Designed miniproteins, single chains, continued (3). Designs and how they scored, part 43

Each design is a single chain, and the fold is of that chain. pLDDT is the mean over its residues in the fold that is shown.

## One batch from the design tools (miniprotein)

Design m9476
Fold by ESMFold2-Fast:
Structure m9476 (fold): chain A 55 residues (1-55)
Amino acid sequence: MEEEFREKAIKILKDTVGVTEEQAKEFVDALLEHYKELGYDFEKIKESIDEIAKE
């Protein structure tokens, strides 16, 4: 679901760039909202993130 998907994205951002959890959360929220506005659904976005996160 959205929450789990968002949680993974936050973790990756925090671990990779060293930002705080609050900063990562705000960034991920903004990014997801942008993609949603463009007509992309969370299922498609989740697949892309899951592929990146698996490695």
Scores: mean pLDDT 69

Design m9477
Fold by ESMFold2-Fast:
Structure m9477 (fold): chain A 64 residues (1-64)
Amino acid sequence: MSMREWIEEYAAEKGVTLSDELIDALIRAVGDDRPLLEGLIDEIIRESQGEKHISLENLRKLSE
């Protein structure tokens, strides 16, 4: 299983989907550190307030 597949599966278990661009950005920022990826994904989900599909635009709003 690739890191991308793991991220998609983890997000799906939380009831959301992530855009391809967002997954790529997370991998570039953190690499293969699963605990850091889990923390970032959980934070993005919380900040997105119940959105089912989360895009790279959500990170841009958080980085303001």
Scores: mean pLDDT 76

Design m9478
Fold by ESMFold2-Fast:
Structure m9478 (fold): chain A 73 residues (1-73)
Amino acid sequence: KLEEDAEKARKIIKEVGERMLELVKKGASEEEIEKVKKEGIEKLKEVSEDLAETGIGIIDDLAEKAIEVLRKK
């Protein structure tokens, strides 16, 4: 199950990162970044707690960096 949860977490993080990158490229709003972050975090809550905590931290960092890039416009 841990190996299965790790693969799930990896896919969720990858999808969130790809969506955030596309949003940054098209000059989307901070609200759209926050929505993607919230959706990713909710999906991660379905995996083991340790992996969810790590994944949420990664998603939080990605969202913060995406918003920072959008604000520099």
Scores: mean pLDDT 80

Design m9479
Fold by ESMFold2-Fast:
Structure m9479 (fold): chain A 81 residues (1-81)
Amino acid sequence: ELKEKEEAIATFEKDLDALETLIEQAKKNKDQDTLQQIIDGLEQAIPVLEKFRKSLKDPSLKERVEELIKRVEELLELARS
């Protein structure tokens, strides 16, 4: 259902925004354990998002998921730096 997929994408967008704040805090606090957990989670999210994108028929939703994958990659770089 289109609405459920839109809600899932919106929830993930919100979660990634919150995660950016957590990454910055963990880096400031030198919390390597939290950073590693976040990195592991983000790495696991990429194949899940790719599979989700492949299941979508709506081009606009596919584009939003592509932006989510790009955002995850950006957060991985932030966490690793």
Scores: mean pLDDT 83

Design m9480
Fold by ESMFold2-Fast:
Structure m9480 (fold): chain A 92 residues (1-92)
Amino acid sequence: SMEILRLIGLILRAIGLIMDAERTGDVEALREALEVLKEALELAVKLNDKKSIQIVLKQAQRALEIAKKLGDEELIKEAEELIKKAKEELEK
């Protein structure tokens, strides 16, 4: 479906942004990655795609470690909230 292709595209974009943030320390790349991951999570939940929810969880955990390294309290909070939401969806 077109929605599955969109979900794959969002996940790949988020991974690329996380890799860029990890390499460069770019706070804006990390912020965009978290927004893209939030959209990917919402779509994965709508599609009942548990494998994609697990990928979002793993990437959100990577984003949290980068946010902690950068000392960005807002991004730490956003990553923790996304991790919590992904875990809750996987328990359903």
Scores: mean pLDDT 91

Design m9481
Fold by ESMFold2-Fast:
Structure m9481 (fold): chain A 89 residues (1-89)
Amino acid sequence: SMDHQRVIAQIVNMLRDQSIDQMVQIFQQIIRNSTSLSDSVKARLRQIVGQMRRAQTVDQALDVVARSMQSMSTSDLNTVLNMVRQLMS
């Protein structure tokens, strides 16, 4: 849906000025601190973290985030967006 793609774009845009290490730290804090994300969604976020650590550039890390998030629900994406927003405040 348009809302799904909009939320993914907002997450990617918030992360685009971060280093790979900072993006990894943000996602690790989301995994640790979220009470509303299921274990399966947290497992996907851990896979994203592993792939980001193997990225050679920020653009490659952002591509991993964008592609991996396509299969997440809009509700889970909004939870991630809200937590990214809070951690970057």
Scores: mean pLDDT 87

Design m9482
Fold by ESMFold2-Fast:
Parts: sequence; structure tokens; C-alpha cells
Structure m9482 (fold): chain A 91 residues (1-91)
Amino acid sequence: MEIPVIVVKVSDTTVEAVSLKPLEPGKTYLVTVTVSGRGTGQATVYSDGSTELSGPLADRISASLTEDGHIRVTVSGLAPGETVTFKVEEI
């Protein structure tokens, strides 16, 4: 199931997404980040707060849990005119 996110511009080069629902115990989540014209990166987020990053944009992605258990994903190093989409899904 896809989980809705709130997307916030943190700076001219950084965008952050936070899931609207907290992580459920025992569940694993996949975050797919797409940067226009550059490709994708992925973050696997486990309910214990551990994360695994993969894909061509992995070096530009960070993933964590908020204090209240929501998934937070940050994308940095954006160039002028680049757009970012986030997809969060339970796997």
C-alpha cells in the first residue's frame, strides 16, 4: 500500500519528505526517490529504524525515523530546475 507524504523544501539544494502515517511494528517500507532527468534512488526502512540505501542516487539520500515513528527521507545536492518525487510503499 502506498503511504502519502508531506514534501518540504528545506533549502535551494535540499528537499525532505515525511510520511503521514507512522511505521507499523514488524513492517518494512520502500521509499523510491526520483529526481527529474537524473534517475532514482531507494531507501529500505525497517520498523526498528534501520535503513538501507541503494541505486544511483543513494549518496544523495538519507533516511531516518522521526521522534514519533514517521519515515523521513531527505534528498540533497539538487541543481536548479530539478524536481523530486517520493513514493513510500509497504513491502
Scores: mean pLDDT 80

Design m9483
Fold by ESMFold2-Fast:
Structure m9483 (fold): chain A 98 residues (1-98)
Amino acid sequence: MEKEELEKRLKELEEKVGPVEETEGVKELEELIEEYIKLALESKKLKSGSEEEKEARKKGAELLKKIEELAKKLGLSEEEQEQLALKAALKVLEEEEK
C-alpha cells in the first residue's frame, strides 16, 4: 500500500469530520492498532502454514477483538476509527523505512 495514498485518505477524513481528539483512551487504541499492524507485517515473513504463523494469526484475532471493543467503548464513528488506523499504518511504515 502506497504511503502517499494513506496520507491522502487521512487528510480527506480530517477535512470531512475533523481530527480525532487525543484522549487517554484514543492513545491506548492507537497503540493496539500499531501492535496489530506490526504483527501482520511480521506474519508475512513467516513460512506459510507454520506453527509460528498460526500463533501470529491467533494473537492478531485477539488484538482485533480488543481494538473493536475499545473503539465501541469510546463511541468512535467508523470515520474516526479509519483515521486512527491510517495514522497507525503511516507510523509503522515510517519506522520500517529506517
Scores: mean pLDDT 79

Design m9484
Fold by ESMFold2-Fast:
Structure m9484 (fold): chain A 78 residues (1-78)
Amino acid sequence: SARLAELAERAAAALAAGDEEAVRAVAIEHLELLVEQALRHLSPAEVAARLLELARQAEAEGATELAAAVRERARELE
């Protein structure tokens, strides 16, 4: 998809530049795209449960800002 290609280009540019903030911004946009796609096949409650698991994994890896964004998105689905 055009959106996935755009996100891939932005991710590659951010990684090449060592721009951690830009990498996080692309990760958050990719998360929203995945949530939109998942909601076509799963209930909001099922998507929220999967997001909470993803947030736990992100926090364990030290991605605190990403984990917070994922938890906030999960709350919006309840």
Scores: mean pLDDT 79

Design m9485
Fold by ESMFold2-Fast:
Structure m9485 (fold): chain A 79 residues (1-79)
Amino acid sequence: DVDRARRRVTRLEEEARRLDAEIRRNAGDPEREREGLRRLLGVYSELANLYIAMGDDDSARRYMARAREVQERIDAIEA
């Protein structure tokens, strides 16, 4: 259901913006920053999968790249 996927994408993109703002507010608190980043990783991964299902390869690649960047940030905090 492409229309359902589009509605889900809109909600997840709004959630990603809220999470990004929350992560910035928690800068300097590694535990809270890591928790926010793990949630953001999940959101970007779901967005990539939804765009794949919708046939939007360009948007899918963009969110896959963002998910990878978030994973690298998590790894840096955990090291």
Scores: mean pLDDT 87

Design m9486
Fold by ESMFold2-Fast:
Structure m9486 (fold): chain A 92 residues (1-92)
Amino acid sequence: MSDEELIELLAENVEKGLARLDGARDTVLRISKDPELAEEATRAIDEAKRHLEKLKEAYEAGDMEAAKEHLRKLLEAVREADRLMERIAEEQ
């Protein structure tokens, strides 16, 4: 999938994407036993949400360069959140 195709898909489904990120945030706060790890994970999720919203704004404005930059930052934040959530799951 190209960056442009992924941006269009994410922008047209932003509400679903935000709902999924909110669900992940709620899960982190529910299951984490480490407050510092929970803070890091929720921070990464909140960063992903911010970039997803900014990606939609840029896409609707026709600024594909800004949309691509927010896509890169979104994917970095999602990767960090996934890494931290894996660590939380291992703390059983």
Scores: mean pLDDT 86

Design m9487
Fold by ESMFold2-Fast:
Structure m9487 (fold): chain A 70 residues (1-70)
Amino acid sequence: MVADAYRAARDALLAAGLSEEDAALAAQIVMQNGLDVEKAARAIAEALGLSPERARELAELAVQAATKAM
């Protein structure tokens, strides 16, 4: 379920140290980009003002959590 995947992604991002607002936004970006790590990482970097490396790590964590929850 998309809702379960979103929640898993958000919770993983919260555990990685993002605020509730940033984790929710980043999780939404991951879902909107079809769990594509490369596309999600680029969008997260632009939306949150993060380095490309940090955004990639967060995208990988979120995609892994979302995929495991599905």
Scores: mean pLDDT 83

Design m9488
Fold by ESMFold2-Fast:
Structure m9488 (fold): chain A 120 residues (1-120)
Amino acid sequence: SIDELIKKFNEAFNNLKSLVLDAMKKYASKEEQEEIDKLLNEGEKLFQEAEKKIKEQKYDEALKSLELFYQKLQDLADLVEEVLEKKEAYEELETILKQAQEVKDLLLEIDNLIEEEKNQ
């Protein structure tokens, strides 16, 4: 169900947040940490808005919020990769990119289910 996917997404995204924040405290500058915190907070708000729109059956608005979330996740991944590559923190980078891929896969599954509901 879509509710089960949303729950799995929130769990996967919280795991990603924890891994990113731990790595950024170890390797990132204060300015980079602030930028990461901003991207994570903006992403979380966009997903919460998408979840609200799904419950209201406003599927076009939900899909738009998920698209914006995906863009924030890409920006986050790019910045994390830049920071960790400069510090040669390749094991942490591999772990974070794997978790980010899990979040992306769940996001695609949610998007596909919304499109199916919209077309019924």
Scores: mean pLDDT 89

Design m9489
Fold by ESMFold2-Fast:
Structure m9489 (fold): chain A 67 residues (1-67)
Amino acid sequence: ELKKAIEEAFKSGDSSKLIKAQKAAWILLHAEHTGVELNEEQKELVKSVKPSEIEEAKKLIKEELEK
C-alpha cells in the first residue's frame, strides 16, 4: 500500500520532500488517468517538487498499484 512506500521514504530521512513528491505524483497520475487539468494549487505543488523526486514517487505508486 501507498502508506508503506511513504513510511520507507520517511525512514530514509527525506520524509517532508517525499510526502510532497507522493502527493504531486498522485495528482499527475490522476490527471493522466482522468484527463482533468490541474488547478493553480495543484500546479504550485508540482512546481515545488523536483522532477526527479516526482518520477521516483510515480515508480513507487506504480509498483503498489501493479500488485
Scores: mean pLDDT 68

Design m9490
Fold by ESMFold2-Fast:
Structure m9490 (fold): chain A 76 residues (1-76)
Amino acid sequence: SNRVDMLIDSIEAMVRMMIWEKVPFSKIQKHIDQIVQEIVDYLKKTLDEQTFEKASKKLQQKQDEIKQEAERSSKE
């Protein structure tokens, strides 16, 4: 859980940097989707099923939140 929180924080920091650099939302969205998928695949190989289910669900929920924030920022 703490490790997953650190990964989420890292993704959020990267997205904030991309927004600051005025990267188009379409590119930000693709990078978020790719990074989250790679992390999910890695966690599936390294965690037990119960821990993985909790971590994966949390990461996917945060993926949606981060994408919504990035889209909102791109419209301003």
Scores: mean pLDDT 82

Design m9491
Fold by ESMFold2-Fast:
Structure m9491 (fold): chain A 90 residues (1-90)
Amino acid sequence: MVSEKTKEAIKELIDYLETNPPLSVFSILPYLESKAPGDPEFVKFLAILEQLLTGKRPPLPKEFQDLELPDYPKAKSVKEAIERLKEEFL
């Protein structure tokens, strides 16, 4: 179940990405994995973001290996990736 705290964390990360688009989420994933709120919905958000930016499915933390993740093709731009994430999580 998505908590209000998880939705706010997703909104903050999307806002950051809109103003500071990374070349790849790989540079921030190890930090975010250590700071994830333990919510499977937040982990799903990060995994989908990685797929949209790189076209590759990221390894999930051991606690979330059973999460159903659809295969997302690489987005044409970081802007398109952000729009897709807004539609699915916000």
Scores: mean pLDDT 66

Design m9492
Fold by ESMFold2-Fast:
Structure m9492 (fold): chain A 110 residues (1-110)
Amino acid sequence: SLEEKIKELKERLKDVAAYIYRLAQELGDETTVQEAKAILKKLGYTDEEFEKLVNDPEVRKRAEDLIEQEEGRLTPAEKEAIASAKTEMEKRYLRAQYLFDRLLKELEEI
């Protein structure tokens, strides 16, 4: 159903937003930190809940599993950008960012 799709997209977006928030903090990308925080707030999470989500190993695992499962949906340009990244952390960050952007778009198009 449409309601089940929205619920699943919001759960996926929450896990990926929490994951990208942590990576963006480690890379010093304040713009993405604020974007991820704003999305978590729009999804109904408080600042205290953000801290728990960002540090939850199960949230991290679900986000990483989703990134791996969605690898086949990357465009050729996105795959090239990931391949051109200099570090494993940068590759991981780009994969997470592309999934985050796609989930946001899918939720807005419903």
Scores: mean pLDDT 86

Design m9493
Fold by ESMFold2-Fast:
Structure m9493 (fold): chain A 61 residues (1-61)
Amino acid sequence: MKSKEEKLSELEKLLKQGKSLKAIAEELGVSVEQVSKWRSELIDREVAVGVEDIKTAVDRL
């Protein structure tokens, strides 16, 4: 079974491919709600890198 970190990496790849959250949920074998939570976690990690433009974009969500 894949760890949470491995699933987050796959989520990032699928998002870069332009997949919908529903399609990603089916690919990873999890709920759309779980994918949404992991997407928010990935955004938080990107903001932690200190990229001001990304932080400003996230604040609009």
Scores: mean pLDDT 68

Design m9494
Fold by ESMFold2-Fast:
Structure m9494 (fold): chain A 62 residues (1-62)
Amino acid sequence: SALVEEGKRLGEEGIRLLEEGRLEEGQKMATRGVVLYLEAGDEAGAAEIGKRAREVAKKVSG
């Protein structure tokens, strides 16, 4: 679905920004991706993006 495709794109962009140390922008994008997955009913996709974003943010911020 278009929502899942957009959620994946925004989630991946958010994770990439977090990996670059752009914490505010990365968290914002990753959150948008999670919301779109949830709107599409893809709870597993939302959980995966959320988990990866949290792990990357923890690694970058300590």
Scores: mean pLDDT 85

Design m9495
Fold by ESMFold2-Fast:
Structure m9495 (fold): chain A 89 residues (1-89)
Amino acid sequence: DVLADPLRRRILELLYVSGRALSVRELARILGVSQATVSRHLRELERAGLVERITLPSGVTVYRLTEETAALIERLLSEEEREELRKLF
């Protein structure tokens, strides 16, 4: 279960509150973990259909929530939880 991992759940929450695509580097910085760790979790979330991977012309890869996942996270997060997550940016 990809959502059994608390770091993967936090990645989805951060993508939701940011309202934009985030790079591996940005997520690693916010979460205080290695880029390798974030990349591994993002690949699992992508495989599960929860995030979309976008490769920019520069070769930089960014990730965003699928529309269905964004709708799910919106229902699960309170406004108080959203404000706490926004403080991490």
Scores: mean pLDDT 83

Design m9496
Fold by ESMFold2-Fast:
Structure m9496 (fold): chain A 90 residues (1-90)
Amino acid sequence: DPAEREALERENNEAFAELTRERLRELGASEEEIERYAAAVRNSPTVEEAAYESSKAILEAMKKQAEKNGDQEALEKVNKRLKELEELNK
């Protein structure tokens, strides 16, 4: 049933948006950035796109925090994960 699938995708996107908001707050993102990324996740047309937008937002926030803290090990790990995410997302 297409309506049931759409409802499940909406529910999943809302859950991803909430997890994205919580994680971005922990990473010290601004309220403006948190709401912008959460809206992108929530309004994604598919669960796969919502997951991609969520992962990208979290990794970008982690990169900014690592740069702010001068944490080279964290920065290298985040850059590797961002590259892997870009290579997997077509």
Scores: mean pLDDT 80

Design m9497
Fold by ESMFold2-Fast:
Structure m9497 (fold): chain A 81 residues (1-81)
Amino acid sequence: MSIEKAVETIKKYGKDIESLKNVSDEELKKFLKLYDSDEDGYLDKEEFEAMLEDLELDESKDPRLKKLREALVKAYEESLK
């Protein structure tokens, strides 16, 4: 999955989440680049899974975090086609 697609998905589904709604595209790109170990602008499966874990999308605290996680997984799966 491209970093651009990950940013788009987080912004679209995270807009109403307090911890994410005020994060800039540049800040999200910097965060995602920490997982892009080969610096090609794409997250492989291992990098994507590490990013999801570190986002701590706790579904029990906010149902919107579940939707964001599901959207990120779907975007990653669609990037493989």
Scores: mean pLDDT 74

Design m9498
Fold by ESMFold2-Fast:
Structure m9498 (fold): chain A 82 residues (1-82)
Amino acid sequence: EKEKKIEELKKKISETKLTDEEKTLEYFLEYLKLLGVINEEEVKEFKEALKKKDWKKLEELVKKFLEKAEPIVEERRKKAEE
């Protein structure tokens, strides 16, 4: 189920030339959520900070997401080598 959703989302991103930054960001957040990097609460928090133009909060969230992404990226890298 999760892998199928990730595959479908990747296909939508590649098939649609998204020049809309907000739409691209929305798909990116959904992708991170499907990867397990962020949860629904974190997506909501990010969107709220973006609406308020809270750059300090956005910077903190981006750093947190990158730290969480590291082990997931490594796991996927190992599966690709398999």
Scores: mean pLDDT 68

Design m9499
Fold by ESMFold2-Fast:
Structure m9499 (fold): chain A 140 residues (1-140)
Amino acid sequence: SSLLEEVRKLLEEVQRDLDRARVLVVLAAAGEATAAEIARSTGLPRSTVSRILNELEKEGLVERREDPRRPGTSVYSITPEGLEYLGRLLEEIERRLEEIERLLAQLDPSDPEVQELRRRAGELRGQAAYLRDLYAEVTA
């Protein structure tokens, strides 16, 4: 159904936003980190982390420097603009999760596809809550 397709699209958008938020939260907590360290801390593939870092750097949300301990490797740090963006991103994630919940409430709860989407939404909600708690700690 078109509603199932809308929920799948929103879940994919929330997952991408959560991936960006995880990278930024790690940088906010650590002060600076390499792409390899971020990949280990977030559990994200190295290629995903490198893509996100490149995008965030171009947007001025992350700063890159040469790693003096590992020639040819970059260390990354969050900018003040990046920290403000992280707060707004976490609020947007919460709004999208609320929209997903409203759409799922309109679907047949006995449908196995709906049950799978509800499980995914629950996992993303848990990830978002954990990242919000970490954000509150680093901005305290």
Scores: mean pLDDT 90

Design m9500
Fold by ESMFold2-Fast:
Structure m9500 (fold): chain A 85 residues (1-85)
Amino acid sequence: SLEEAQRLEREGLEEVKRLAEAGEVERAVELARETARRVAELAREELEREYGLSEEEIEEATERAVERAEAMARALGEAALAKKA
């Protein structure tokens, strides 16, 4: 469900931030990737019903969400490392 997807995203982002701040950048990126894909999977039915998105459009949106999540996790990790210098 969309509500379940939103909860997973919130919990996932908190853990991603914790890992990134701990210097576990690679793990943060991997978790961000997994979380983004799982969130998209849970939101799939809502995306189809409310927005009329095709399977291809949902797949494209999922890949973009994964790329953004990975970039964000990496940026958080780089910022945390810079603060330790």
Scores: mean pLDDT 78

Design m9501
Fold by ESMFold2-Fast:
Structure m9501 (fold): chain A 56 residues (1-56)
Amino acid sequence: MSSLRREGRRLRDEATRLGDSSGRLAATKGVSYARRGRLDEARRWLRYARDSLRGT
């Protein structure tokens, strides 16, 4: 599904804008897992990215 990849790219761009290297790395991993069809892993990393961004 393209939705997780799109969300991951959005989070990566937002993390870059805010200077959150941890959130950017987590979002990048989420996109990579989503590309491989590893949806549960993708959701875990995207949640990590969201949590990191909320903490900045």
Scores: mean pLDDT 80

Design m9502
Fold by ESMFold2-Fast:
Structure m9502 (fold): chain A 67 residues (1-67)
Amino acid sequence: MKEYLSAASTMAQLALELEAGKISEETLEKATRYVPEIREKVEEGLKKGLELANKKADEYNEKIKKL
């Protein structure tokens, strides 16, 4: 349960940083722990990273609702 909340929060924070065009390495490292492919998507483009971050945040929120 705590892992889903932390994952959702981390993905939301990464999405905000991607929208701002400034990504902290700390946030990206934390996001990579939950979604290993997120770093590669961010490197491919900010829009692709943002799309994946939002998708994963939604998935974790749905899992939280079922608990």
Scores: mean pLDDT 78

Design m9503
Fold by ESMFold2-Fast:
Structure m9503 (fold): chain A 60 residues (1-60)
Amino acid sequence: SDEALDAGTRAGVEAAKQGASPVEAARMGARATQEAIGKLAPYGGFSWAAGGMDAGGAGG
């Protein structure tokens, strides 16, 4: 629903198009979502990232 989730979905689709398995595509999507959350949360501080910010914190 958020740009972070959109980024994750796009990364997963790209991985699948490049021949990644569903598991690999999901893994890449999840990683992209986490990275996007870390980038968006400092500016917007959206609720979805509130609990997850620590995990994706410094220098990730």
Scores: mean pLDDT 66

Design m9504
Fold by ESMFold2-Fast:
Structure m9504 (fold): chain A 108 residues (1-108)
Amino acid sequence: KKEIIEKLDDMIEAVDAFIEKVKESNPEAAEILEEIRKVIEETKEKLEEESDNEKMLTIIDETSKKINELLVKAFEAMKDAPSSVIAEMVGLAIKITGILFEIRQIIR
């Protein structure tokens, strides 16, 4: 459980760092990233209270679906951004999806 919470905190830190980079140049993308951050925080709260592995898996699967939908919106908001910024967004998306997959493996 402690390892899961630490991984969610790592995700929040990565999202916050990227929000700081884009908030002035692309406020629409920053707003969507703040929604992703909120989804991660809500997931953290739910997982801290849950002890049933099946329910924890359901929480992670619902979180993954919501985050994937928001990532698609963030990429659309950033379609005209410099290629270097788009590359950093791709890196963030890979990190987020990778951590969610790792959390799912820990619960099982």
Scores: mean pLDDT 85

Design m9505
Fold by ESMFold2-Fast:
Structure m9505 (fold): chain A 69 residues (1-69)
Amino acid sequence: MIFNPSEEESEAAKKAAEELIKKAADPSLSYNERVALLTAAEILASLIGDEEVKKKLLEEIRKVEKELE
């Protein structure tokens, strides 16, 4: 039922989202750069078919967003 391309896409999206979240957590980046990275990470997380992985990534994104006052 789940296509092989979806599994590859989910894995790539997960790794890309994790890297973007990690970069967005860097306080040396500008507010605009951090917001752009978090937005891209949210889009990538939305492409992940695994609900548990998606939820974990979205929670990590929200933690970084809370630092952006």
Scores: mean pLDDT 76

Design m9506
Fold by ESMFold2-Fast:
Structure m9506 (fold): chain A 65 residues (1-65)
Amino acid sequence: GAEEGARLLKRAAEGKGTGEDVDEGIEKLGEGAKREGLEYVRKLAEEAFGDLGEQVAGLAESAAA
């Protein structure tokens, strides 16, 4: 779900993840946006990433398209 995608991207942002974690995280956020709505994913991204949340939400929107 979207929460798992956010976790993978946060792990990568902290330098503890891989490029595969980024790809999978974006894909899971896109799936979350399709199932739960883009608004929910934006809120989740802002809560998890703060100032980067808008950029992360943009990636989820692109993956959902």
Scores: mean pLDDT 74

Design m9507
Fold by ESMFold2-Fast:
Structure m9507 (fold): chain A 108 residues (1-108)
Amino acid sequence: MSPEEIERAGAELLGVIKEALDKLLEGLLKAKTDEERDQLIADFVREVLEATPEEWHPAANAAIGAAVNVIRANKDAKSREELEEVKREALRAAEQALREMEEALLRQ
């Protein structure tokens, strides 16, 4: 793949993750149990992977893993303001993971 194709695919994947995180945040605001929160996180993972071409699944999984780790570390966030900050941190973590994967792909 060309460097331009890798950069474009990474940007498109980050867009998918951002939209899925927006949906996850709205769900987490309404979630009352840990089971509901775990289901919402599972739905987030599924939606990102279903929207991502199979060749990009390793990058998607790395970005998802980084975002989910931030969300799970902030399980006590309950207000919209707290969850918006968690979303920003999760998106930054996903973006960093994608940049690392893009660099790895450029070295192949």
Scores: mean pLDDT 82

Design m9508
Fold by ESMFold2-Fast:
Structure m9508 (fold): chain A 94 residues (1-94)
Amino acid sequence: SELEKQLQEMIERAKKLGLSEADIYMLEAVGYKSLADHYLRNGDYEKAIEYYKKAIELFKKAGELSGRPEDAQAFIDELNKKIEEAKKKLESKK
């Protein structure tokens, strides 16, 4: 979709500008979180869960590379709560 295309273009520009690998992973993580939030709002719980999981992996990488895994953990905890919420909605989908 247009949102996925915009995210990839943003990542490409950040790489060309010489942002750190940790900053690139952080931008990707925030982007995938935003995509997941979009799909969650639209009732596409399966895609929301998929993109939240991608965001979690990227936040972990960003935290490891930046030497600040504790900062990343706060985001990861919130995304895990969103995944649990989406799973409950998926199971109870009428």
Scores: mean pLDDT 84

Design m9509
Fold by ESMFold2-Fast:
Structure m9509 (fold): chain A 94 residues (1-94)
Amino acid sequence: MEEARALIDETRARIDKVYENMKKKAKEVGSEEALKVVDRGYEMARGLVDTARRALEKGDPEKAIAAAESARGVMDETEKEVNKLIEEEQKKKS
C-alpha cells in the first residue's frame, strides 16, 4: 500500500514536470499542434493516475502500479510526438 502510494505520487510529479517542459518547448517554437498534443497527453496521463488512486483505495496495489506505469508510458509517447512536431516547425523556419 505505502509503496504503491509513493509510486503514484512520484508518477504524478514526473507527469507534471514533463508537461511543464514540453509546454515550454511548444510555446517557444509557436507550434499549436504540439501544444494540443501536450494537453491531450497530460489529460490522459492524469486520468490514469486517478485510475491508479482508485485501484489503491479498493485494495488493489498491483492494478494501481500498472495504471501508474501506463501513465508514464503515455507521457513518454507524448514527449516523442511533441519533439517530432517541434522539429517540423523548426524546419519551416530554416
Scores: mean pLDDT 83

